Designed miniproteins, single chains, continued (3). Designs and how they scored, part 62

Each design is a single chain, and the fold is of that chain. pLDDT is the mean over its residues in the fold that is shown.

## One batch from the design tools (miniprotein)

Design m10282
Fold by ESMFold2-Fast:
Structure m10282 (fold): chain A 98 residues (1-98)
Amino acid sequence: AVEAGAEAGRGGAEAAARGGLAGSAAGGAGGAIAAAGAALGGALAGVRAGDLEAARRAAEAAAEEARRGAEEAAATPFGAEAGRLAAEAAERAGRGAA
């Protein structure tokens, strides 16, 4: 359970990082917050529902979509730095959410 929760948390953190980069560069803080919230919500719901694999798959799919947009945003040095810091915070929160 704890290990599966950590996997879901990591997927959520990756999605948040990619979404954060895209949101900061293209739409500002609102987009980044929404992406981070969705990722964390999914991870936490997975832990509670006991369907950690479904939560993990959803986070992975979201991360893939966000990654494509974030790669363009990450071309800017400011967007990349902001997203990295947000990802570190979200990853720690996700892993430690037990």
Scores: mean pLDDT 54

Design m10283
Fold by ESMFold2-Fast:
Structure m10283 (fold): chain A 58 residues (1-58)
Amino acid sequence: GPIYRATAPLPKTGDDDLALRPGDLLELLEEVENGRVLARNLATGETGYVPRSVLERV
């Protein structure tokens, strides 16, 4: 999918959520409801949900 960059840190708040560091590169896998996306962190290989609002297109 398209590649995005994290613009803000996110702690892991649930089992399906993805923790982020600013500058992490993510592959968008699926857009879901409530302004969230399913993404893979390219540095860690982890997959989870993140708010679309903390991502910018690379």
Scores: mean pLDDT 80

Design m10284
Fold by ESMFold2-Fast:
Structure m10284 (fold): chain A 66 residues (1-66)
Amino acid sequence: GPASEAAHRELVIATARQEMLEAGVPEAEAERLAAELRDMAKAGASVDQLAAVARRHFAELGLRPA
């Protein structure tokens, strides 16, 4: 349901931010990605769309896809 989807979106955003921090990415950069994903979620982006953007960002940084 909507509550489950909202929780899953927040988990994807939190996980992406945490994985960037663990990989040594500066907090400001990790927070920029989290803010971008949150704005996308407010605009109606699905969990799959948020995950795809996070994976693309990780690939651009040379990190393993989330």
Scores: mean pLDDT 79

Design m10285
Fold by ESMFold2-Fast:
Parts: C-alpha cells; sequence; structure tokens
Structure m10285 (fold): chain A 95 residues (1-95)
C-alpha cells in the first residue's frame, strides 16, 4: 500500500469536509452539531487505528479532536482552521 497516496487523498478531502462541518455548526441545529462531533471523533479514531503512519495519524487525530471541541463551542471558523491544518500536515507528509 502506498502511504503517500493515502495521505494525499485525505489532504485533498479534509478542507471540503471542514467547510461542510462549519456550515452544520452555523446552522445551530443540535442534531447537526451532534452529527458533526460524532463524525470528527470517528475520523480521529480511524487515523489512530491506521498503523501505516502512526506519527502523522496521531497529529491529525489530535486536530480532529480539537475540531470536535470547536463544534461543541459553536466556533465554525475554529473547525475550518483545524481541518485546514490537518490537510496541510497530510500534504507535507505525502510529499
Amino acid sequence: SDVAAFLQQQADRLPTVGKQLAELVESGDKFDIDVAVSLLRMSSQSYLMDKRDPETGREVAELLDKAAEYVEKGDAEGVREQLEEASRILRERAA
């Protein structure tokens, strides 16, 4: 399995996901907020369980957990910034 290809695919996806999650936070709907938190926590755990690049996985997981905290605080911009930073790290590690 090409680890670099996996990291690049995730880097390309995360900014779009961050924008979508920020829109859910801005909706203020409790169901949407609960869904966003669950998706971020599940994604964080998936990165922690992937043993192909444990160091990158831990750093991305930490940023996704921070994004979940920003969702709970209603901070849509904080959510976007954490996903953009995760994307940046993944892109650098893919190179």
Scores: mean pLDDT 82

Design m10286
Fold by ESMFold2-Fast:
Structure m10286 (fold): chain A 77 residues (1-77)
Amino acid sequence: MEEIRKKKQELAKKVAEEVEKLLEELGIDTEEAKKLLKEFSDEAVYIISNNDDIKEVEKKLKELLKEFEEKLKEIKE
């Protein structure tokens, strides 16, 4: 249990760093980007809170991050 909690925290930190990197590199500071960030945050909390399998949490967070990146790129168009 404790190891799972620590790994979840580590994954959450990694995902947060990647989100900040994407926002900074893409230079997106729009209302729509902020809305997507909130949606991403809410989904990430659900994934972390509802799964105790760290491997599944990692896969789902990676999928969510990929969707977030694709949506941000569409806004930048």
Scores: mean pLDDT 76

Design m10288
Fold by ESMFold2-Fast:
Structure m10288 (fold): chain A 59 residues (1-59)
Amino acid sequence: METLKLMLELREAIINNDFEKVKELVSKLDKKTAINTINSVYLSGKITEEQYKKYKSLI
């Protein structure tokens, strides 16, 4: 499933704080899916509020 693969790659890039990779992957996903993935990572405690706001700004 193409979308699932992109979501998993986005989740990993967010956790690794790879801003350029996050930016690339966000452009390949629909906005709602990208936002939901970013929200899920933040709610799981994997990133800070500052990082969360930074990634949300890419959408």
Scores: mean pLDDT 83

Design m10289
Fold by ESMFold2-Fast:
Formats: sequence, structure tokens, C-alpha cells
Structure m10289 (fold): chain A 88 residues (1-88)
Amino acid sequence: DEAEELTQEGAILYAKGEYEEAIKLAEKALKIDPNNAGAWYVLGLAYYELGEYEKAKEAFEKALKIDPKNVIAQEKLEEVEKKLKEKA
């Protein structure tokens, strides 16, 4: 599935520290399948590393709405909420 392939490529770019390219691939995956929880999760991770905490929060919330059993995404959402409170 092209959306899943783009999501996996985005995750690999994220792991390499190529956060802007990871975002582009995750966004392409979401254009094909907006219910791809993995793509929302990759998008959240990349935005978090770039310090875009509001965008990271929205992405993790969407990932958890699709896959509420993703405990790692729940932990990442808690981390980003702490960052947002520290910036306020």
C-alpha cells in the first residue's frame, strides 16, 4: 500500500534525523489515507523534534483517535503537553 510505504520511509528518515523530509512523506501518506495512524504518529514525532509542539500535539491526538491503544503515542502526547506548559 503506497500510504504505508510512504509512512515507513518517513519513519526511516525520522530515525536518521531528517525531520523535514519525514514530515513531507508523512503528509503524502495522509493525502492518500488520512486514517493512517502510523503516518500521524511519524508527523507528530518529527514536529516534536523540530520544536513545533502545537503541531506535534495535534498529530499525536489524531494518531490516538485512530489507534487509542498506542501507549507510546500516549506517552509522547504527555511529553509534548509538558513542553507546551513550560513555554506558556
Scores: mean pLDDT 87

Design m10290
Fold by ESMFold2-Fast:
Structure m10290 (fold): chain A 110 residues (1-110)
Amino acid sequence: SATEERVRALMVEAARILAETLARVEALVAEESDGDELFRRIAAVVREAAARLQGIIDELRALGAEDAAAEVVEMFRGMLEEIVALVGARDPAAARRLGAFMEEVAAELA
C-alpha cells in the first residue's frame, strides 16, 4: 500500500540520519581536542538529529505505524549510547556532561 511504502521510506530516512549523525560525531571526536568545545559541537549535532527524527516519528504515528515509531526511538537511544561510549574513550569529562544531556533529549522523543 501507499502507507507501507511511506513507512519504509521514513525508516530508511531515519537510519540515514542516525548513520550521518554518528559519522559526524566520530569526526568531531577525532578532530576536537578541547572537551568543552567537543561537548558543545556534539550537543548541537545531537539536537539537530533529534529534531529531524521527531518529524519522522510524528509522521509514522500519524500513519498508525506505532511499532515503526518505537523502533526509531530505540535506534536513536542506541546511537546515543554509542556516542557516550565513543566520547568516554577519548574524554571522560565530556562523556559525563553528554550522558545527562542525552537522557533528556531521548526522553523528549519517547
Scores: mean pLDDT 87

Design m10291
Fold by ESMFold2-Fast:
Structure m10291 (fold): chain A 62 residues (1-62)
Amino acid sequence: SALADRLAAEARARALAAGAGPGTAESVGWGVRKMLEEGASEEEARATGDRGVAQIAAAGGG
């Protein structure tokens, strides 16, 4: 869906900005997409992406 594509791309970009490598960033984006495709709300999917990005930032970017 367009929403899943957008939120996954946003989460991936934020993970990269936080210092993640491409593979980790792709995994964060995929997790957000999977949540939406499995019927999670936009809020739950965003929260999943936020947690992934926060963990990357806390680890010093990767």
Scores: mean pLDDT 83

Design m10292
Fold by ESMFold2-Fast:
Structure m10292 (fold): chain A 87 residues (1-87)
Amino acid sequence: MAAALRAQADALLAEAERAAAEAARALEAGDYERAIALYSEAVAHLRAALALYEAAGAPKEVLREVVLRLTAAEIALVGAEVDRELA
């Protein structure tokens, strides 16, 4: 189970990184609705990855990195929502 959980968590982390990068590009282009949707996707994937890493018994350093990425994605999501309101 642990190996399967880690592999799934790694895949979700990669998907979150992709979604966040695409969201940043959408935000630069002024596509605020797409940026919000993609940052929301990144947040969901990071929350799922964190739960799977915790279940797999991942070291604290790995959990810390995922929590920091999740926090950054949540801040970016709020920022995109603010930018939409100001546009």
Scores: mean pLDDT 88

Design m10293
Fold by ESMFold2-Fast:
Structure m10293 (fold): chain A 62 residues (1-62)
Amino acid sequence: SAAELEAQRERVLRGAREALRAAGMSEEEIDAVLEEVEKLLRQGRFDEAERLVVRAILDHVD
């Protein structure tokens, strides 16, 4: 359902922000990553959005 998809997007975006924050990224860096994540989520590309978050964390850590 549309409501279920919206809830999933909200959970992914919330989890992404928390993960990026925990990784030690600045608010500016987090916002830049989340802008791209939001784009992918709006296109229904949940797997790509999650991969982007993982890549951002790995790139930041090393």
Scores: mean pLDDT 82

Design m10294
Fold by ESMFold2-Fast:
Structure m10294 (fold): chain A 93 residues (1-93)
Amino acid sequence: GKKEEEAKKLYELGLEYAKKGRIAFENGNYEEAIEYFEKAIEYFEKAIELGLKESLKPLSYTYYFLGAAYEELGDLEKAEKYYKKSEEYLKLA
């Protein structure tokens, strides 16, 4: 139905932004990677709210890379916070 179609579109947008974040991360553009990962997280969380539990695993991985980007920038407190969120969501998947 329309709800399932909306959830899938949000999931696909999440995957697109997560990919852009990973490319930025691999190029050492950590601030840009953070912006893309935060956008991916918003889309995955909205997809989960609409019932698409398939978003839990990529959400977990996106939180891990968000943590890694903050670690590379020297923000160890934010890195630890997002690594913990990654672990929490991975256990739910």
Scores: mean pLDDT 91

Design m10295
Fold by ESMFold2-Fast:
Structure m10295 (fold): chain A 85 residues (1-85)
Amino acid sequence: SDLEEALKLAIKAIEAAIRAVEAGDDFALDIAIAMVRMIRGLLKTHLGEEGEELIELLDRAIEAADARDAEALRKVLEELRKLLE
């Protein structure tokens, strides 16, 4: 489904964001979060209410990334993985 494809892409983007924060690589973090924002926009446009839970998790990931908080990003990643199960 479109939701499952978006979820898998979001997981990869958040994994990249965690690595970037841990490495202190702001450029890599900007790329990873640009991907998160793109996924969020597509979910809002195409899935509406069906995408709401994933959109909320992506919003939390963006806030955690802005704070350079790798632990908060890992918590979002764990919740995303639970949605894929």
Scores: mean pLDDT 87

Design m10296
Fold by ESMFold2-Fast:
Structure m10296 (fold): chain A 89 residues (1-89)
Amino acid sequence: DEAEKLAEKAEELLKKALELALEALKKSTNKELILRAIALILRAIGLLIELEQKKERGTLTVEEAKKLLEEAEKLLKEAEELLKEAEAE
């Protein structure tokens, strides 16, 4: 239950990070920002896949869910910063 709640929050933040990274990609004409957006998108997708696989296998612990949430929070901050940089172009 606790692990599931943390996992749901992590999934929500990862989906938000993916959304912002896609917006940054659309707004960017700078090669460096485009590549950073692509890297962020791929990482967000990778973490979403990892989360889903662990949920399906029933191997997700509270500790693992907390780590995934921390990674999701970091990725969201990176996506927010990237979007600001893309909009400032």
Scores: mean pLDDT 85

Design m10297
Fold by ESMFold2-Fast:
Structure m10297 (fold): chain A 68 residues (1-68)
Amino acid sequence: SQARIAALISKETGLSRAQAEAIVRLVAENPDWSAEELAERIVEELGLSRELALRIAAGTRTLLDEGF
C-alpha cells in the first residue's frame, strides 16, 4: 500500500506526510527510473539533500517491490 509506505517514510525520516506521499507517487509512477534518477527529481521537487533523497528513493522502491 502506498499509504503504508508514505506513513513509514514520514515516521523514519521526519518528512511531512504530504512530502512522503509525493515521493511514493514519484517512485510508483516511474518504475523504470534508477534510484539516482529518482533522487535527482526528489532534490528538485522537495529540496532534500542528495544523500537523503537517494536513501528514500532506494528504500521506497524496495518496499513497493516487496508488496508493502
Scores: mean pLDDT 85

Design m10298
Fold by ESMFold2-Fast:
Structure m10298 (fold): chain A 77 residues (1-77)
Amino acid sequence: ELKDKLIKIILESKSVSELVEKISELLGKSRSTVSKALREEVEELAKEYNIKYKSLEDALKKVPVDELVERLLERLL
């Protein structure tokens, strides 16, 4: 399923660049659209869960992946 594929991409990607590329390919959206959505949704989740982060890469390791995936699919589909 699309959600399961996106969870795996987030968990297995070694960089934000790789993550954006794989999501772009999976959903048929531009890299710029995906990059913006990813940054904004991660930042919003980090605020909701009071997560401190130094970079987008750091935040991605700390935010709830299931909820991030749900928000990305709602925004990008």
Scores: mean pLDDT 85

Design m10299
Fold by ESMFold2-Fast:
Structure m10299 (fold): chain A 98 residues (1-98)
Amino acid sequence: MHREEAERAAESAAEAARAGAEAAAKGSAAGYAAAAIAAAGGGLAAALAGRRHGGEEEGRRMGERAAEAAARGAREGGSEEAARAAEEAARRAGEGAA
């Protein structure tokens, strides 16, 4: 059940990053910031949920999954720059939480 919480956080981060990247692809500078903020939040949530269930190693692993999910979502939104920003933001947030 805790694994589902971490995966749900990663999925939410991916969806929000995709929306931000779509806005960025249409020329919205704010879309880059939105994608990064959503990714950081998802990475933090996933890492905390993972840590709560399996300790520091599981937290790190779930944070990494959230980072990958956010990057994929942003790439699907059409902005590789937003995807890189989202991945980096989620990774740093997850590392800080683990």
Scores: mean pLDDT 73

Design m10300
Fold by ESMFold2-Fast:
Structure m10300 (fold): chain A 54 residues (1-54)
Amino acid sequence: MVFELTLKRSDFDKLPEDVEVLEINGQSVTNGYRKQMILSRSGETVTLKVRKVP
């Protein structure tokens, strides 16, 4: 199941372990380095597109 949620950037590390982040602010997350690059350019809030891992 894929869904979107908006949260504070500081709460990003509180995401459940069974949730995979696909996009941050509409930008695809292909690896950890790109994830950090997108987060460093984000404001106080982020919009995530996530998928629940079975």
Scores: mean pLDDT 74

Design m10301
Fold by ESMFold2-Fast:
Structure m10301 (fold): chain A 55 residues (1-55)
Amino acid sequence: FSPEEVKLILEMQKELQAVVEEGKKQGLSDEELQKRLNEKVKEYNKRLEEVREKE
C-alpha cells in the first residue's frame, strides 16, 4: 500500500465510526445505518481506485 492509500483507509475508518456514533444519537434503525455505511464505503472505494490508478 502507498502512503496515500493508507491515509485514505484510516480516514474511511474514522468516517465510518463517526457515522455509527451519529446514527446512534439519532436513533437510526440498523437498516438505515447499514445503508449509510454502504454509501460511505462505495465513496471511499472509488477514491481508492483513483489513487491506485495514479500509481
Scores: mean pLDDT 77

Design m10302
Fold by ESMFold2-Fast:
Structure m10302 (fold): chain A 56 residues (1-56)
Amino acid sequence: KKLDELIKNKTPEEVYREYLKEHFDDDEIELIEKVRNFELTAEDLQRYLERRKAKE
């Protein structure tokens, strides 16, 4: 399938990393990574995102 060639050129992790860089700041990416590693809770990430939206 054509999708197999596309996937072969990029791993799911690479696609995810590219998406994060396009849509999030470095600080936001760091927080998401910490949540994924259970260093922070989803509530901590949500609180940060709410503060960011309030500035806009």
Scores: mean pLDDT 64

Design m10303
Fold by ESMFold2-Fast:
Structure m10303 (fold): chain A 72 residues (1-72)
Amino acid sequence: LEELEEELRRLREELGPSREAIEEAWRRVLERHEDEVVRLIVEGRSETDEAKQAEFERRLRELAPEAVEASL
C-alpha cells in the first residue's frame, strides 16, 4: 500500500497535476500492482456486510483518493 501510494505520487509528479495525469498514473500503478488492488476490490465486493465493504473502500481511498474516484 505505501509503495503503491509512493509510486502513484512519483508518476503524478512526472505527468503533472492534471486530472488526466492522475488517471494515467493510476492506470500505470494498476498495471504494476494489479494483483494487490484487484484483491482489495474483490474482497470488498465479496463482503456482504456494508460496514466491512466501506472499510475496504476506505483503504483504497486512503491509498489514492483522486485516482480511486477517477477509476471507479
Scores: mean pLDDT 58

Design m10304
Fold by ESMFold2-Fast:
Structure m10304 (fold): chain A 96 residues (1-96)
Amino acid sequence: KEDIDRLSEIFRKVNEYLKAGKYEEAAKLIKEAIDSGELRTAFAKMLLVNAYKKAGKVDEAIKVLEEMRAETERLIPDPEVAAASRRFYDRIIAEL
């Protein structure tokens, strides 16, 4: 479902927005690509978190992190993974 040329265009455009300080535009582009299924990786979701953080949209960044944590716990239902995931995301949220 992913087109490599299209993914390259998206990442190039995101990088341009981030370098220009256009964090809301970067976040919007990343979110649209995730919602359309063009971006499916945890890396793309972390880019969205960073863009929301820089845009001052802390609540939106936290929501994405909570969704990622819930998905990790659903896919890997292991108590140690749940504990490590909780510590990882709590640390990132504390740095927002």
Scores: mean pLDDT 76

Design m10305
Fold by ESMFold2-Fast:
Structure m10305 (fold): chain A 55 residues (1-55)
Amino acid sequence: IIDAVNAISDASKIAVAKTILANGLDASTASIAAAAGVSVAQASIIKAFLKNNIL
């Protein structure tokens, strides 16, 4: 997870994190990806990282 997260740009990580903070972790990965402007795979990786390491 950490290595996969490091492969994603910091701007994408910040966009996903802001979207999760605004909509909560219960928001679908597809919805987060669309709102943050990232792929579903990137949103899924960042969401998993935040849930396991920050939340």
Scores: mean pLDDT 69

Design m10306
Fold by ESMFold2-Fast:
Structure m10306 (fold): chain A 80 residues (1-80)
Amino acid sequence: ADELLEKGRQALEEGNYEEAVKYFEEAIKKDPKNARAWLLLGEAYYKMGKKDEAIKYFEKALEIDPRNMEARRLLEKVKA
């Protein structure tokens, strides 16, 4: 699971957003309660300009981990 998140994060850094999405989706499939995977999936969609999907995934991350400050910050940024 963590390996998939690291591969996805690397793909995000390289600007390969579609590849990053695939890694994060696979991580979520293995552990649907992984708030970090939902957060990173939202970030990938945000960088792709898919604002509505980004909001959905950031809200899912906050549902799993309500004290996740980064998810809250990103959700505020997308909604602005």
Scores: mean pLDDT 84

Design m10307
Fold by ESMFold2-Fast:
Formats: structure tokens, C-alpha cells, sequence
Structure m10307 (fold): chain A 74 residues (1-74)
């Protein structure tokens, strides 16, 4: 679960860096990855499957990535 989220976050960071928005990657996607890891740990403690936990973590990273893109377009 955490490794899947880390890979997704790295991909989104690379996409933002390619756009010239490296600092937005750290501010948004970096925070999203941290939030996703905490959510995954919380879900695993609650007995949620690793697949469901990974899906939620990826959704969190994707939301932060969208925020980064919105800021980049300003």
C-alpha cells in the first residue's frame, strides 16, 4: 500500500518538475503523500485490505496533484 502511493507521488512530482513547477510538487504532492501514508496506517489498523488502503492513498495524492496544477495555471 505505502509503496504504491510512494510510486504514484514520485510520478506526479516528476510531471510537475517537467512543467517547471518543482516547488509546487513539494508543497502539494509531498504533503499529499504524507497524508496518504497516515491514512493507510489508520486503515490498516482498522483491518481494511491493503488494496482498499492503497486506493484511498492514491486518491489523496491525486487530489493534491490537482491542487498543484490549479496553482501552476494561475
Amino acid sequence: AIKEVDKKAMEKLAELEALGARQLGGRYVGKGAGDAREKIREMEKAGVSPEEAAKKGIDIVDEYYKKALEEFEK
Scores: mean pLDDT 78

Design m10308
Fold by ESMFold2-Fast:
Structure m10308 (fold): chain A 81 residues (1-81)
Amino acid sequence: SAREYFERLAKKFEEWAKEGKTEIVLKGAEILKETGKELNDEEAVEKAEKSIEYLKKGDYEKAAEYLKEALRLLAEKVEEA
Protein backbone atom coordinates (compact mmCIF):
# COMPACT_ATOMS: atom_id res chain seq x y z
CA SER A 1 0.00 0.00 0.00
CA ALA A 2 2.82 2.46 0.77
CA ARG A 3 4.47 1.71 -2.60
CA GLU A 4 1.14 2.21 -4.40
CA TYR A 5 0.54 5.48 -2.54
CA PHE A 6 3.98 6.87 -3.48
CA GLU A 7 3.48 5.73 -7.09
CA ARG A 8 0.19 7.67 -7.24
CA LEU A 9 1.94 10.73 -5.78
CA ALA A 10 4.66 10.47 -8.44
CA LYS A 11 2.00 10.48 -11.18
CA LYS A 12 0.31 13.50 -9.56
CA PHE A 13 3.56 15.50 -9.46
CA GLU A 14 4.20 14.68 -13.12
CA GLU A 15 0.67 15.87 -14.00
CA TRP A 16 1.10 19.08 -11.97
CA ALA A 17 4.41 19.81 -13.71
CA LYS A 18 2.76 19.36 -17.13
CA GLU A 19 -0.02 21.74 -16.02
CA GLY A 20 2.55 24.40 -15.07
CA LYS A 21 1.77 24.23 -11.34
CA THR A 22 5.35 25.04 -10.44
CA GLU A 23 4.65 26.06 -6.82
CA ILE A 24 3.10 22.65 -6.05
CA VAL A 25 6.09 20.87 -7.62
CA LEU A 26 8.51 23.04 -5.62
CA LYS A 27 6.63 22.36 -2.37
CA GLY A 28 6.66 18.66 -3.21
CA ALA A 29 10.43 18.70 -3.68
CA GLU A 30 10.88 20.54 -0.36
CA ILE A 31 8.66 18.05 1.50
CA LEU A 32 10.43 15.04 -0.04
CA LYS A 33 13.83 16.50 0.83
CA GLU A 34 12.74 16.88 4.48
CA THR A 35 11.21 13.38 4.50
CA GLY A 36 14.43 11.91 3.09
CA LYS A 37 16.43 13.59 5.85
CA GLU A 38 14.10 12.19 8.53
CA LEU A 39 14.43 8.69 7.05
CA ASN A 40 18.21 9.07 6.60
CA ASP A 41 17.81 8.40 2.86
CA GLU A 42 20.67 10.40 1.34
CA GLU A 43 19.82 9.35 -2.23
CA ALA A 44 16.23 10.58 -1.90
CA VAL A 45 17.49 13.91 -0.49
CA GLU A 46 19.87 14.26 -3.46
CA LYS A 47 17.07 13.58 -5.97
CA ALA A 48 14.80 16.14 -4.29
CA GLU A 49 17.63 18.71 -4.38
CA LYS A 50 18.15 18.02 -8.10
CA SER A 51 14.43 18.59 -8.65
CA ILE A 52 14.72 22.02 -6.98
CA GLU A 53 17.77 22.86 -9.15
CA TYR A 54 15.87 22.03 -12.35
CA LEU A 55 12.84 24.04 -11.19
CA LYS A 56 15.16 27.06 -10.80
CA LYS A 57 16.37 26.47 -14.37
CA GLY A 58 12.78 26.31 -15.67
CA ASP A 59 13.12 22.64 -16.65
CA TYR A 60 9.87 21.40 -15.16
CA GLU A 61 9.94 18.03 -16.92
CA LYS A 62 13.35 17.17 -15.41
CA ALA A 63 12.19 18.51 -12.04
CA ALA A 64 9.19 16.13 -12.08
CA GLU A 65 11.46 13.24 -13.16
CA TYR A 66 13.71 13.78 -10.12
CA LEU A 67 10.66 14.04 -7.81
CA LYS A 68 9.45 10.68 -9.13
CA GLU A 69 12.87 9.17 -8.36
CA ALA A 70 12.83 10.64 -4.84
CA LEU A 71 9.37 9.12 -4.25
CA ARG A 72 10.55 5.74 -5.58
CA LEU A 73 13.54 5.75 -3.19
CA LEU A 74 11.36 6.77 -0.23
CA ALA A 75 8.86 4.00 -1.05
CA GLU A 76 11.73 1.47 -1.03
CA LYS A 77 12.93 2.81 2.34
CA VAL A 78 9.43 2.51 3.85
CA GLU A 79 9.01 -1.04 2.50
CA GLU A 80 12.30 -2.00 4.24
CA ALA A 81 10.85 -1.01 7.62
Scores: mean pLDDT 80

Design m10309
Fold by ESMFold2-Fast:
Structure m10309 (fold): chain A 68 residues (1-68)
Amino acid sequence: MSLEERREELLRRAEELRERARALGDQKTVMGVEIAAKLVEENPEDEEVLEEAERLLRQLGARIDALE
């Protein structure tokens, strides 16, 4: 997968998690997703930063999945 494709996938996951977190009223998870999305948006070509953002989104996703 290219870095561009990975960035687009991460931003898509962030938007999905943001909507799910807002529906649950989990403002802390909304904030976490916004931080991860900002890392991706500001560092689209930095693979290490994208890996960190992916890790954050995975953690937040697991939290939301456990609540749903």
Scores: mean pLDDT 80

Design m10310
Fold by ESMFold2-Fast:
Structure m10310 (fold): chain A 66 residues (1-66)
Amino acid sequence: MEEVLEEGKKYAEEVASTIPDPEIAELVKRAAEKQIEIAVYVDGEPLTKEEIESIVKAVANNYRSR
């Protein structure tokens, strides 16, 4: 679980770094980290790297223009 959260946090930081608005970037990071925590809590199993990437990208896209 902790390793999955660390991996997700790193990926969220990478994606957030592409967002030009620092306030939105911070919100995307926090939202992505929270979504990963929720997914792990609900499923009770380790998330795959692809699942983590999907969650982070979905959060980032929602804040960018969708």
Scores: mean pLDDT 68

Design m10311
Fold by ESMFold2-Fast:
Structure m10311 (fold): chain A 93 residues (1-93)
Amino acid sequence: SKEQLVEELRKLGEEILKAMEEKGYSADDIAAVKRILDRGLEVAERATPEQAEALVQMAKDLLEKVKNGEDISTSLAALALFTVGVEIELELS
């Protein structure tokens, strides 16, 4: 199930970036979000299943906000901060 969660997160990341392009986000904004999503995917492969599930849920929430034309700042910040927290735990364990 861990490998399935990582694959789901990868596909959600692709969908988020495509939805942002379709909604007319700038290339700079899309690149910034891509960096955060790429980092999330990298740590998800080494994270616990529970942490990977949390990342998938955060990515789903981010995708919904993009599709609905809502402000993504809070959801994006939550995803980025969670990713940093997982990286710190992986380095200290």
Scores: mean pLDDT 88

Design m10312
Fold by ESMFold2-Fast:
Structure m10312 (fold): chain A 71 residues (1-71)
Amino acid sequence: SADLEEGNRLAREAMELAKQGRHEEAAKLAYEAARLFKKAGQVPVALVLIAEFRKIGAEEAAEAAERALKE
């Protein structure tokens, strides 16, 4: 779906930004990616994204994605 494709694009950009230490920008894109995954009915994909952010220490992005799933 278009929502899943856009979510995956934003997730890749958020991950790259997090690896660069650009945590505020990564968090904004992580929130939108998780919101799109939720809209597409793909909550498990968002949970994997959250785990990946935590593995690299990107807590702000992980927390933003979690908020999107709860809102």
Scores: mean pLDDT 90

Design m10313
Fold by ESMFold2-Fast:
Structure m10313 (fold): chain A 81 residues (1-81)
Amino acid sequence: SLFAERLKKMAEKYEKLGDKANAEIFRAGYYLEQGDYEKALEEVEKALEIDPNNRDAWLVGAEVYRKLGETEKAEELLAKA
């Protein structure tokens, strides 16, 4: 999708700028749009290792669980964001 390609390019841009946290968030978004929920969660975990208070990482993680039909887990993550 065009949106997934945009997210991939944003991840590459932030990686080149040395902003690893934002690069991981855009990679998580890219995998989420591709339907690769396992890889999306791996990138969310990497972003949270850099900044445990990263609201965007919690929000992307919640969206992944929502897409998996795990509504209760998604709501728990949204409450932490």
Scores: mean pLDDT 84

Design m10314
Fold by ESMFold2-Fast:
Structure m10314 (fold): chain A 65 residues (1-65)
Amino acid sequence: SRERILEAARRVFERRGLAGATLREIAEEAGVSVGTIYSHFRNKGELEIAAFLPEALAAMRRAIA
């Protein structure tokens, strides 16, 4: 599922960093194929945005409020 991929992506990005994280490692962590990730996200950049955007938006709202 999309949410399972996002949870796995956050863990891998935390462990490896954005540059060091691979779609293969994220797929392994989520228990899915790399093809399954591509069915939900066009590329790694889209996955990065989806994984961190809610936290980034929350932080921005707190900074400007």
Scores: mean pLDDT 75

Design m10315
Fold by ESMFold2-Fast:
Structure m10315 (fold): chain A 62 residues (1-62)
Amino acid sequence: SLERAIEAYEQAIRLAEAGDYEGAREALLQGDELLGTPIAAPPDEQLRARAERGLEALREAA
């Protein structure tokens, strides 16, 4: 669902901010899976930006 995908991306952003890149990656991939998007894990330094872009797109679509 859109709500669960939004929560997953928000969690990915928070975990990346805390330096938990493994948790951030897992949360990002969960969000991608919920949307049926092809799973493509970005490098650690791009995890937050990727999650932020995904979240913005979902909020605009919702």
Scores: mean pLDDT 77

Design m10316
Fold by ESMFold2-Fast:
Structure m10316 (fold): chain A 147 residues (1-147)
Amino acid sequence: SSEKVDELLEALENKDFDKASELWEQIESGKINLTAEDLRRLGLDPEALRKNPEFVPRFLEGLRLLVKGDLDEAKELFEAILEESTDLAIRGSAYYNLGLIYEIQGDYKKAAEYYRKAAELFREAGNEESAKLAEEKAKEAEEKVKE
């Protein structure tokens, strides 16, 4: 549910990885059902993954690492996806997740840069909802940058 995704993203912002991991386990077990918008908010663009189903396990593994606080390993995985894929929307999803990781780390400048890159790629791919979301995330991160 959208409320449970709000709780997950808040837990990640607060670096409460125990709560984030518990919520993610409820998502993977099917106890929490995700809407298409919920998937986009987690960097799981539904249109990109439907077109490129081979990347589904890779994105899920990256999110498992992210919710556990294994942020460096999560970065390496999303960077590997960028090296492996030329698909604009898959690349947009990977940049979005790198933005989330930098935001969790408090590097709002890098978070904004990665969200901006995600928005550009989603727009070029025609994934307008994911592009809009990434642009909103970039603006929020830019507002948190201290001069």
Scores: mean pLDDT 89

Design m10317
Fold by ESMFold2-Fast:
Structure m10317 (fold): chain A 75 residues (1-75)
Amino acid sequence: SKEEILYALRLYLESLGEEMPKASGGTLSTEELLRLLEEDPEEALRRFAEARGMSPEELAKELLEWAKKRGIKFP
């Protein structure tokens, strides 16, 4: 679900700590993405997908697989 994807994205960004995600067309910080996730979750997912050079659908799949491998429980 969208909620599970956004939850996984938040946990993934928090796990990066001070590491900067790879940006396409600009620089993105984990802090900026976390703030954007609170204000506009759809935009946060789209921007992070762009930074990874993938579609939001591809990112969603990768985030859910990442969460499953780490044993993350969804709310």
Scores: mean pLDDT 71

